# Ledger of designs, part 89: designed miniproteins, single chains

Each design is a single chain, and the fold is of that chain. pLDDT is the mean over its residues in the fold that is shown.

## One batch from the design tools (miniprotein)

Design m3097
Fold by ESMFold2-Fast:
Structure m3097 (fold): chain A 100 residues (1-100)
Amino acid sequence: DVASIDEIVEELRKLGMSEGVIKIVRDALERIRASDVANPEAIAGVLVNSAYQMYKEGFSEEEIREILEEALEYAEEKGKELTAEELERFILEKIEELKK
């Protein structure tokens, strides 16, 4: 839903997230909305929360974009079988890879 995405974007802006990261999150939410995932709202929540946590921890816009892009590719590959818990685990593993 475009209106719901706009509301999420405005809340992230109020939280002090940069316009670059906000754009990355918006693009990710649009891709999930167009995907075959069975629970797009729960998947969107994982993406938003993960991006915000990375932003708060000082990850760069490039690092956030890279992790979210890999998460989106994983979500598109899994389609209807993807769970929110599985995506959250995938993102945490990718964050650990960047820290190594």
Scores: mean pLDDT 83

Design m3098
Fold by ESMFold2-Fast:
Structure m3098 (fold): chain A 80 residues (1-80)
Amino acid sequence: AIEQALKHLDEAAEYAKQGDLEKAAKHLYEASEYLEKAGFPDLAEQAKGVADWVKKGGLTGEEAARAAEALKERLRTVAS
């Protein structure tokens, strides 16, 4: 679950950097589900919130990428 969440956050950041915000949002929603399964509901809620904002055009690709990378760093800190 943690490894899958990290993978989806990585993919979200990469797609966001490429300007593919639809795929970035998809991977953020997937990361949210894996974060919930891993026992990190607060991080899951944050990932879902970022995905919702990306989907409605409220975040740039750079902002979405930074948010995904911040979530990865938080998950690594809490999971270790």
Scores: mean pLDDT 84

Design m3099
Fold by ESMFold2-Fast:
Structure m3099 (fold): chain A 70 residues (1-70)
Amino acid sequence: MKYSPEELRLFTDAGVLRIHLVVYKLYDLKPSEKELEKAKKVIEEMKKRFPDNPIAQQEVEDLEELIEEL
């Protein structure tokens, strides 16, 4: 499926955020409450904008799991 530049930007932002959360987990660091709120907002935006997109669903699941583990 072809993505718009705006859609690719949202996916890129979500991916970068996921990498940051993975790094925090690997080094046993806790993100701030503000960073967790930002992650939750990205999750909600992905769910709202791409509810039927399997790539977006996987990104949301990965982010939700990381937040639960932190």
Scores: mean pLDDT 77

Design m3100
Fold by ESMFold2-Fast:
Structure m3100 (fold): chain A 83 residues (1-83)
Amino acid sequence: MKMTQELAQQAAADFPNLSDGLKQRLIAAIDPDGYISQEKLSLALNLSAGAGNRLFNMVDKDKDGRINFEEFLLLLKLLSDLQ
């Protein structure tokens, strides 16, 4: 399933512990193909390269170097658990 900004917004609504600003930055990081790259993830979360790499590797289940919609749901869960 291609991750659209609408699908990402709907998914993020299930995570009230995440700030609206964080959600908006993550949704804006979705590329035209419906994925989030490691670079865009690190920029969206204002993380160090090391922290972004660790988070990316925890959610990239397909090992394709991109975050799809299912992996995005895992990302939201992990970020919610960290807050």
Scores: mean pLDDT 77

Design m3101
Fold by ESMFold2-Fast:
Structure m3101 (fold): chain A 91 residues (1-91)
Amino acid sequence: MVFPEISEEQLQWFLSNPEMVELAQRLDKVSEEAGKVADKLTPEQQEEVKKLLAEMQQLIAESMLEKKLPDKEKVEELIERLRKIIEEAKK
């Protein structure tokens, strides 16, 4: 992942918003869990995980650029889809 250079103003806005900090922590946790089961994922599941993580990263990047909280429903949908794939891989 190549972040466009984040300005200090964008970073300060991010850190000042608890919802954005919590979202980043949730993404980090889900990414760690996905990494632990990566060797158990099918090629199709690997591509879906990559797509979902990319969509989450895009939402965070757009939120920082616009200084606007992301769509909560979209965030929860993406996290739930990631969690479902991870749980299936653990079986």
Scores: mean pLDDT 76

Design m3102
Fold by ESMFold2-Fast:
Structure m3102 (fold): chain A 78 residues (1-78)
Amino acid sequence: SLLENVAKVFGKSKSTVSKSVGRLKDHIEKAGVAEKGSLTNEEVIRLVIERARKFLAEADLSPEDREIAEKILEEIEK
């Protein structure tokens, strides 16, 4: 699952990641990006990945830093 992949990439427990994603969901809903209670934890992770990819497309990163960032996203999406 995306939650397990995030936990593995960051060296955290699934429980810790789930709580953090829940808090991120609350912030996203408060910002008006989605209705309260409409997003699952997996949908929150997918939204973060999409926003991160858009950021990487615009960011002036070294080739090395870009490769590392893209590999992190690929590991989460597996």
Scores: mean pLDDT 77

Design m3103
Fold by ESMFold2-Fast:
Structure m3103 (fold): chain A 97 residues (1-97)
Amino acid sequence: MEKKIEAEVLSALLLIQMEIARKSPTVPLSLIDSIKKTIDELVKIAEENPELRPLVEKTLRYAKEVLDEMSKRARALGDEETAKAVEELKKYIEEKI
C-alpha cells in the first residue's frame, strides 16, 4: 500500500522533471542526474514490488518518448552535449525495462 503511493509520487516527480527539461531553454546536467536518480528509485520499487511493475514500465516508456523528442530538438539546435546526455539517459532506461 505505502509503496504504491511512493511509486505514484515518484512517477509524478519524473513527469514533472521531464516537463521542466522539455520547456527549459537549456537542460542542466544536474537535472539529468536528478532524473536518473528518480528512475533508479522507480526501478528498485518495481523489482521489490512486482505488482507495481506495470505502473513503473508505463512511466519509463513515457519518459523515453519525451527524451527522444528532446534529443531530436537538441540536435536540430546544434546542442551536441545535451543530445548525448539525453541519449545516454534513454539507453539507461532501456536497460532497466
Scores: mean pLDDT 80

Design m3104
Fold by ESMFold2-Fast:
Structure m3104 (fold): chain A 56 residues (1-56)
Amino acid sequence: GPQQEREERTIAGAREAFALGERSLLLAALHDLQKSVSPDNPEAQALIAEIEAALA
């Protein structure tokens, strides 16, 4: 549905930001994931953890 499609696009955008490796893009991607994806989405939660680790 529309929510799943939005989450899929948000995850894809976050992966692109991760690949580029710029801190500002990673921070923006982290905010978008936290704002736009369900806490029950395991793919999104795994990516949030990876971005948080990269920003540490």
Scores: mean pLDDT 80

Design m3105
Fold by ESMFold2-Fast:
Structure m3105 (fold): chain A 79 residues (1-79)
Amino acid sequence: SERRRKLEEEARKLIEEAREEARKIIEEAGKRGLELFRKLSEVSASLAAGAGLREVGDGVQEALELIRKAREEAEKLIS
């Protein structure tokens, strides 16, 4: 039937659009995560070189580990 064929075509287009949107979201989040990881790594290096705020240093390390794990999971989804 013509209605079934049109519904199948619409469903296929929506599935393809959803997959493409999901890929873009993951890729964009990965790029932002990499930028934050680099910035936090620089701050961590400065703190290790004697900038001397222990509580801030602990927070930076926790944030680095969180971003690292999130990036690893995101890369698994798009590979």
Scores: mean pLDDT 74

Design m3106
Fold by ESMFold2-Fast:
Structure m3106 (fold): chain A 72 residues (1-72)
Amino acid sequence: GPPSTHPLVLDARAYLEKEELKLEEIKSIAVVLRPYADAEGAKLLDEVLKAKDVEEARKLLEEAISRMRDPP
């Protein structure tokens, strides 16, 4: 199905397109998105919280977001 159009997901995608990303901000986004993720997405978001650099956190968050779908 199509990617999620939830406002929080769209905001997270817009943030990831910025040239300057902050690790703490990526982790904050992961915390906010966690309740809206499925089991596998939540696992990826938990891994974002353990990430030690911006690039690792960005890739994990992007993967989690790509899995998110709107409710039917």
Scores: mean pLDDT 80

Design m3107
Fold by ESMFold2-Fast:
Structure m3107 (fold): chain A 97 residues (1-97)
Amino acid sequence: ELKEKVKEELIKAGIEEAKAEELAEEAAEAVERALKRGLPGEIGLVAFEMRLLADALDEALKESGGDFEKALKIFEEKLPELKKAIKAIREAFEKVK
């Protein structure tokens, strides 16, 4: 199952188990939705990645209290962890082809 492989790769990348489980479920659901629509699974991954980045920006805006300049800095600080998670998810997907 894609979800189990994504979870394993996220844990290997250093993501906390509970967070790895959540991200794995969301990524697998995004891939399944794309396939159900007759699209390649890769489109589902792209949609998931875009949502992950958008959610991080929304959290940065909330943490900044509406200070847009501070929000951008917080978002930039989150990017290394997000890139690590995205890489792990893509590696898991390639292994299930």
Scores: mean pLDDT 83

Design m3108
Fold by ESMFold2-Fast:
Structure m3108 (fold): chain A 57 residues (1-57)
Amino acid sequence: AIGEDLLQQAKQALEEAQNDADRAILQEAIDDYEDDKTHPVAKPLLIIGALETIKYR
């Protein structure tokens, strides 16, 4: 699924993150994605938003 590909991108970015701010942004998005309370439509948008936010590491 598209969302699963985005989740993998976020997890890869988390492993490569060089500062605590980027790690916090990515971890929060991953946690929200994996939370059953998060609406399915919002899940891919949360990951995209996190990836856009950390665009410059």
Scores: mean pLDDT 75

Design m3109
Fold by ESMFold2-Fast:
Structure m3109 (fold): chain A 86 residues (1-86)
Amino acid sequence: TPLAERHLALGREHFDRAIELAKQGKLDEARVHAVRGEEHFGMAAAYGLPEEAAKTLREHAQRFRELGYDEFAERLEKSAENIEKL
């Protein structure tokens, strides 16, 4: 649906911003954007794009792991697992 696509796009924007802030060491700001991105991917899944939402969550989890933010990566991986079980 158009609403699911909008949430997917917004989630990607927030995650890209979170990664950029994390690279700058701005962890509190990065965390806010990562949480917003996670919320949007949950909404995208609910409105009909669960496969794309889960895939994108796993892709961004890997990027957070590469930066050494394993706790955030684990959180996003769990969100993807929850969507995949629907």
Scores: mean pLDDT 85

Design m3110
Fold by ESMFold2-Fast:
Structure m3110 (fold): chain A 71 residues (1-71)
Amino acid sequence: MTEEQAEKIAEEIQKEFGDYVTPTQVADYLVKKGIITEEQGEELKRILYELTGRGLIDKDTVVAALLKLFG
């Protein structure tokens, strides 16, 4: 996944849920859209919790987590 692709996905999530989302909202949205598998969704939640510590996630954090998930 490219940084540009991750930014586009994060922008779509921001439009759907607003400025702050939970790890569960991010993972569920991406799995439903077929962008990631359910297994990748669980890993993404783990990465998101590591990055925020507070369970509320902004667009930049979503980008960083997607880049970590896809390496």
Scores: mean pLDDT 81

Design m3111
Fold by ESMFold2-Fast:
Structure m3111 (fold): chain A 56 residues (1-56)
Amino acid sequence: SPQARLREAIFAEAETTLKIMLELVSENPDQERIDALQDELDKIRAQEAEALQALQ
């Protein structure tokens, strides 16, 4: 259902955002990992937008 997909995307966004923040505050931030996580965050946000449109 669109509601279940939205919920899953919201949790994924929160998890991915936390991973980015933890990497940024680490003693040796991995920029390639940060870039990859930002790309995943963009994909998750696109999934949220699609689910939101389906709920209207």
Scores: mean pLDDT 85

Design m3112
Fold by ESMFold2-Fast:
Structure m3112 (fold): chain A 81 residues (1-81)
Amino acid sequence: PSEEEIERGIEETIRSAAEAAGLEVSELSEEELEELRRIVREYYEEIQTLKGDKEAQQQLAVETAEKVLEVLERAKKRLES
């Protein structure tokens, strides 16, 4: 994908994940947003190296989703405190 497609995908992924967790993107700290962008960007970079390996791509997607969830759970805990 192009750099613009990757950037759009990152922002859409973060927004969707936050909304699914019951959060507004505006409720996330700058540190949390930077961490989420890094996680999703690394996913897009690594998945391109796994072309033709569907199982490895699925595993990477699961691991990325778990990392995103950890950041969002930490944000929710901060907001609950």
Scores: mean pLDDT 80

Design m3113
Fold by ESMFold2-Fast:
Structure m3113 (fold): chain A 82 residues (1-82)
Amino acid sequence: SAREEVERALREVEELKKELEEKVDKDDPLYQTVMKDLDEAMEEARRVLEDPNATEEELRRARLRLEVAIGMARMALSVKEK
């Protein structure tokens, strides 16, 4: 379901945040930007998941927002990994 896809993407974000904390310098501006973007995407997704009337389109948009944030985080890992 669309809701399950959002929940899966949220779990992936949590895993990526742990990898970023472990592998990238926290004082790096790219690290700070990516972590903030992941946090914002997570907050948006959680708001949609909390709404029992959330439409499939709203859930898909939340999932796409998370996927964009995930892509940026993976790029940051590839460039900034210790």
Scores: mean pLDDT 85

Design m3114
Fold by ESMFold2-Fast:
Structure m3114 (fold): chain A 80 residues (1-80)
Amino acid sequence: PLPELPPEAQELLEKFIKKLKLNPEQQELVTELVRLTLSGESGERMRELLLKVYQEFDEEQILGIQELLSQVLRLLKEKK
């Protein structure tokens, strides 16, 4: 169902969804952030989603998402 996520990125996403107990709406938003990060999209759409996370998620969830995105960026660098 999720297009073109590497298995390692998919595993990280699923781990953080379970850890942070994200609801389906939050899961969709975080999945889109991971997808955009991997696709190199860093423009207005990424900023919009990050702002929504900052406004609507709790502090523990925000910190967890920052950790997830850092690990996803690390995976992207390893694919050189």
Scores: mean pLDDT 76

Design m3115
Fold by ESMFold2-Fast:
Structure m3115 (fold): chain A 68 residues (1-68)
Amino acid sequence: MVVPDELRNRLGEAVQKGDYEGALEAAREVKALNPGSAEVLRAAFEDAIKYGTEEQRKAAEGAVEGLR
């Protein structure tokens, strides 16, 4: 099952904007559609939580939580 580009973009934008709830929700949708893609994206966002603003790091934590 393919993850739509719109959903991937929504997840990335939520993290960039520091939107924790939006990132968590989009990440959960990614996991529901494709668990394999969710595992790859989770690893990328786990690295991302080490960088960026405090709000962006918190949103990246939301993405990681939703992708688990």
Scores: mean pLDDT 78

Design m3116
Fold by ESMFold2-Fast:
Structure m3116 (fold): chain A 77 residues (1-77)
Amino acid sequence: MTLEEAEKIIELAKEKLKEKGTDKLSVEEIAELFAEVFNQGKPTSVHVELLKKELGIEEDEVSLEEFEKRVREAALK
């Protein structure tokens, strides 16, 4: 993942949170955002598990601040 792709995912996450009226994203919603940016079909459970490990997310939901940090860290690897 490039930094440009990471920033695109973060911007989509911000828009989704505005529409929901919440400050947290589920891991399932995160997987959907990644699928949208990379033009992939619906994420599988395996893809969701791999994203949790790659981003270092232990919870089922993350704050926007934590999500931004994790996505940028993953892009730098």
Scores: mean pLDDT 73

Design m3117
Fold by ESMFold2-Fast:
Structure m3117 (fold): chain A 80 residues (1-80)
Amino acid sequence: SEEERRREALEKQLEEQRRLEQNRQLMEEITDQAIEAMKLMKEDPEKGQKLLEELRKEHPNMSEAALIAADRLEETEKRR
């Protein structure tokens, strides 16, 4: 039925939206943690390095992208 196909499509869209939203939130959280770690590296290099290593260990697939995003954000902030 058309109603069943619409429901399935809506469910798939909601599942995809939830997955994307969760990934976005996680990516933002990782990026914030990376920015914090980078700032900490300037004040306390030992603690900053430990945070970066923990971040890489916990989120190996996302940590590299998050670090790049954090670096770009910091560079933009400095130019304000």
Scores: mean pLDDT 73

Design m3118
Fold by ESMFold2-Fast:
Structure m3118 (fold): chain A 62 residues (1-62)
Amino acid sequence: VSQEELDREVEEALLLIKASIAKHYGDLDEAIKYYRELVERFPDSETAKIAKEDIEKLEKEK
């Protein structure tokens, strides 16, 4: 596994964690921001697909 692949996985995990923390504290705008960043930076990932679904759910909760 290359260093670039490891760095990518770490960045994905950090964005997901940040979004999850924001969502837990009720900061829906921050959560959506981090999910959108994840989708923009890693569009072909399974995590990005999950992020898109969460964005739609959070937008409906606002």
Scores: mean pLDDT 78

Design m3119
Fold by ESMFold2-Fast:
Structure m3119 (fold): chain A 98 residues (1-98)
Amino acid sequence: SEEELRQQVLALLEQLKELGMEELKRAGDDRKKILQIIGNLLRVIGLEIDLENGADLAQVVQDAIDVAQDMLSLTTDPAIQARLQALIAQLQALLAQL
């Protein structure tokens, strides 16, 4: 059960990285936005490292929600917004199980 939950969190973190890379591709020449997206990607990588090192699962999920919310604030693409909102909902559902 806890191992299955950790694998689900890892899968959602990988999806956050994919969405961050998609945001980066769509940032164009907006240097401020590019740096903010890179910062969010580094935060996701940090959470994957924390998860591998046995960090508290509820804390990792809460921090992932915070990153996803910050990513949502940076995108104007409706498809990326919808995918981020879906990921936030999945993370919130996992947090409720912890």
Scores: mean pLDDT 90

Design m3120
Fold by ESMFold2-Fast:
Structure m3120 (fold): chain A 110 residues (1-110)
Amino acid sequence: MASRDQLLESARDLRRLSDLLRKLAAQYPQARDTLLRASDVARATSAEAERLVAEGDLRGAAQVLADGHEEISRLLREAADRVPDEIMQSMLLMQSSVELLTSKVLRKKL
């Protein structure tokens, strides 16, 4: 089972990612709607995971984080297809892979 500290760290990472994606949405109009959706998923997932951890539901928090990271991975891959520059496309694909790996690790600790 994932520890409380690991779940809270994952939630904080999503909060930071949400802020970053919101800034990127302002810079990339072609990917804006997809980046804003990913930002909203990250923020909502972070808040719900923190609530579940506070209630002592560590399994519920891990499930919410796993589902959120998987959805963010999918949205970042969609955003990468819409971004015109190769460097940002590569960065979004790398982040998508990190999000998917995090989801898989969390599911194994359920």
Scores: mean pLDDT 89

Design m3121
Fold by ESMFold2-Fast:
Structure m3121 (fold): chain A 92 residues (1-92)
Amino acid sequence: GAEEAIEYARKGGEYGIKGGEEGGDSTSGAAAAVSSSGAGAAAWLKGAGPEEARRSAEGAAKSIEHAGERGGNEELKKKGVEYARKAGEAGE
């Protein structure tokens, strides 16, 4: 449900921050990941529904992947992507 989507979006952002820190561009990578994850939570809270939550989760996943690609930690990237996708699934 909604609480699960919010929690997964938050965890996705958390792992995105860690991935960005490993990549040496922690500020830009972390901001993008947190923003995308926050958007997912906000969409759910505003009653935008499962489709908007899914789009926000995909955005969070892409932000986390981008942070990892900058020389970030592969394990943290995978965890962030997994939680971003779980946020979308919980919204459906």
Scores: mean pLDDT 57

Design m3122
Fold by ESMFold2-Fast:
Structure m3122 (fold): chain A 98 residues (1-98)
Amino acid sequence: SVLQDVLAEVQKFKEEVEKEYDEMAKIVSKDPVLQEEVLKRKEEDLKRFDDLLAAIEAAAKAGAVALQQQYQQFLALKREAEERLEKAREKALAVQLK
């Protein structure tokens, strides 16, 4: 139950991050340099969540304490991803004002 809930929460947030980057890439479609930067950030962030999903599954086999530690790592990565998305969004909006 706890493992399934944690995996579902991480997967849902990963999907939200992917969608946000895809929408930003469309907004900056006329700026190829910024579009490449947005897509690179998307790839980096999605890889971190894929690595975390694998770590959570491994931690579940080790026990509840290890699983709790990986959940704390998820909360930290979630905050970092939200901050990175905010910075990317600010940069995309600045291009629209040119």
Scores: mean pLDDT 85

Design m3123
Fold by ESMFold2-Fast:
Structure m3123 (fold): chain A 125 residues (1-125)
Amino acid sequence: MSVEEKIEELTKKIMLEVLEQLRAHPYAAPLLNLPDVEKDYPDFLEVIPNPLSLSKIEEMVKNGEITTFEDFEAALDQMFNNYLIYYDETSEVFLQTVLLSAYAQQLFKKAKEELEKKIKEIKSS
């Protein structure tokens, strides 16, 4: 495996580990899958032109649509922002999304530190 291939596989692994930690958070339930736009949220796609969920972002990481940690952070930030735009500021989902977004920022910091350390190890071998 080339250095480039090792870095790509490492980055994918770390992105999937971040997604697993987010999914395990008690406030992740509304963001796990896209809302039922036909039944419960018929205006969702009118308000949110680029819908994202944790499951959709996981699919994009697994199929190679997201290959960099920068694009991964951007996709998750877009997902959080979509929910903060759609839900009323007094709603439970809005408040839970704010707290989950703050938790995601802590996970991103740790993941980037791990990536930097392990990339140096790969390049030194």
Scores: mean pLDDT 84

Design m3124
Fold by ESMFold2-Fast:
Structure m3124 (fold): chain A 66 residues (1-66)
Amino acid sequence: DLSQKTKEELVAELKDVRQKAQDAGLIAKDTNIDEQANIAAKWDKESLKASIMHWKKKLEDAGVEV
């Protein structure tokens, strides 16, 4: 449950799902996932949760384990 996670845990989860999305070809290989995670660390928890759910949905739709 994402609502029980801290902001740091949500940033780490977002970084993980974005990395999986990049490995699956859903994000360009030239995208710096670490830099995007640093930017996301400034977001509120609702924006982080929404982004994590978005990428998990895309990974599931692409047949990638999440």
Scores: mean pLDDT 80

Design m3125
Fold by ESMFold2-Fast:
Structure m3125 (fold): chain A 75 residues (1-75)
Amino acid sequence: MEVVLSAVVRAPASRAPEIEAALRAVPGVKDVRLHTVGDHILVTVVAEDEAAARAALATLGSLGEVLSARIEPAP
């Protein structure tokens, strides 16, 4: 069942392309949206299942400080 990962990462805006590319490389990730606000990047990932969303979250944690994250069923 498709899920949405919503996360806030502390990282400079210059890292957004690197973060997007890394997330899109995760198997089962279907869409990635990023929005930069100051020194924070708001991340939305649409994943095919919870396992893919958790893999995307682990990838985010390797790239920057994850301040908050949630995984919810896709509408």
Scores: mean pLDDT 83

Design m3126
Fold by ESMFold2-Fast:
Structure m3126 (fold): chain A 63 residues (1-63)
Amino acid sequence: RKLKLITPEEAANMTPDELRNSTEYRLSPEARETVIYKGFRDAGSPYSDEELREMARAFTKNE
């Protein structure tokens, strides 16, 4: 697995488990979006479910 597929900003918001999953699901944007979203939830982000999904969407869209 390579963290090069994940930006430093994304890495800071993810758990180690989430980072491993996101690198594996890099080839599937939809799956990656779900993994990112779950990572934000597990990290205890103060944002609503809807906002966290939007953030995950933005990451998969831009990366």
Scores: mean pLDDT 59

Design m3127
Fold by ESMFold2-Fast:
Structure m3127 (fold): chain A 84 residues (1-84)
Amino acid sequence: GLLEEAEAILARIRELFAQLKAAVAAGDLARARALLAEIDALVARLRAIAAQDKDPRIREILLEAEILRGLALIQLGVLKLEHE
């Protein structure tokens, strides 16, 4: 169902965020940008799911995903400032 899809998407976002942190630590701006684009697409999918299903568990999943996306944006922003 939509809850199980949302849980699977969050698990994927967590994996991508770990990869993004590794890319940032390596100074790999291109890889970090690609990983953020994948996270953005998955968060957009979660927003669509949350619009269709008002289950509070889906809203909690979306909140966790939005926090991870925000942290990814901060990590990429810092790396971009170092590269100009």
Scores: mean pLDDT 89

Design m3128
Fold by ESMFold2-Fast:
Order: structure tokens, then C-alpha cells, then sequence
Structure m3128 (fold): chain A 85 residues (1-85)
């Protein structure tokens, strides 16, 4: 369903923007898809000559969108469930 795929991409991008706001940083956001239908927003932050990467995953669980935010090393930074209906 194209509408559900679009909703995940938008949720991942919003989650990435909210994570950047919480961290007080600016960065580049790129959205991609996994074969299982998960939308992945990759956040790249450049600070003091160093590059930091964060990942926000958005997936459907029934009628809920599950958002998981992690550092490149896999540390959990945020977890949310949002009702889509």
C-alpha cells in the first residue's frame, strides 16, 4: 500500500527532525527503505571536523507506527509508538 509506505517515510523524517531538535544540532537527513518495509532515516551531523551518524527506523505494528532512534553504535536514543488511525 503506497499510502502506508508514504506514512512511514514521513514518520521517519519527522522522527529524525525531532531527534536533531532534542540534540540541539543541525544535520542532513536521508530516507531509505529496507526489504521488510521499514523506513530508515539516516542523520549525518558534522561537528568540530567530526561526522556523527544517527538512525531513525519507522515500522508498522498493526495500526501503530513504531519509531526507534539509535546512534551509529546502536545505543537507543528514543522509542515511540504512534497511532496512525
Amino acid sequence: DEARRRALAEAAERGAQELLKKLGKEGRIEVSWRPDGTAVATITVEENGETHTYIVEARWEGDEVVLTARSASGHLLDYRRERAE
Scores: mean pLDDT 80

Design m3129
Fold by ESMFold2-Fast:
Structure m3129 (fold): chain A 97 residues (1-97)
Amino acid sequence: MEAAAERGYEEGRAEAEALPDEAEEEILRRLLERVEEARRLLEEGPEDPENQRLAAYKFGYAQGLADVLVERGASDEVRRELLERTREILAELIAEN
């Protein structure tokens, strides 16, 4: 993992761990927001190293949030969203050549 993605992951985990178990939907919302922000950066400037770094950080952050949700036994609906987002991110990474 690149340093930006690793930092994002650590910060995402810390944020989710600081929230109560009842904040499952809030954690999911924050996760989806980070994924959307990362995609927008890559769409607007895919060859910009700063956009690539920020996107990596945001994807790492989303992964940190996702891992905490899974560890806490997220609902079926949240698990479905996590699987779909993971699949989408993986497909994009594979397409990057």
Scores: mean pLDDT 74

Design m3130
Fold by ESMFold2-Fast:
Structure m3130 (fold): chain A 61 residues (1-61)
Amino acid sequence: MKTKTFLVSKENYEEAVENAAKFLSEETGMPLESARQLAERAIKPLLEKEEEAEFTITVQT
């Protein structure tokens, strides 16, 4: 099991999405484009409620 936590804010949104997408793609074999869409869907709602949030991805391997 691999876990990675990202600090996400409105200022680093694009960077956080890219970092999360790369981690998902590398650990699951998912296409990078699909990983970006998942990261965006998970992160956007967090930033709608708070200016800064922690986002954690866990992959079972």
Scores: mean pLDDT 77

Design m3131
Fold by ESMFold2-Fast:
Structure m3131 (fold): chain A 113 residues (1-113)
Amino acid sequence: AMREYPAEGKARVRGRATLSPDGSTGRFEGEAEGEIDAQGLGKLKVKGRVRGDITRTSATEGRLAGLFEGKAVDTGAEVIARIEGPARLTPLSATQAEVEAEVDLKGRVVVPE
């Protein structure tokens, strides 16, 4: 059986966004590393993938919202969390930007019993 532990934390996210034709939004894919505090398990270092959406607030700023799917580094336990936070965009072209973000994580750690 699997046991789920509610968890909250913070992560640094890095990746790329494919921007909409008007540049106001983008689809994001990247990697994240951070720390999550799981109820009953304590603090865990996590690493994984992020998929989400960018809403642009300026030429170089936006907000990232999406899904983190990864693992606790030491145990290999699965981590699934919603992410949200401020993002910085470095334009690469009219349709692509490099993205760095510091995001809040809210989700769960899944451990086999």
Scores: mean pLDDT 88

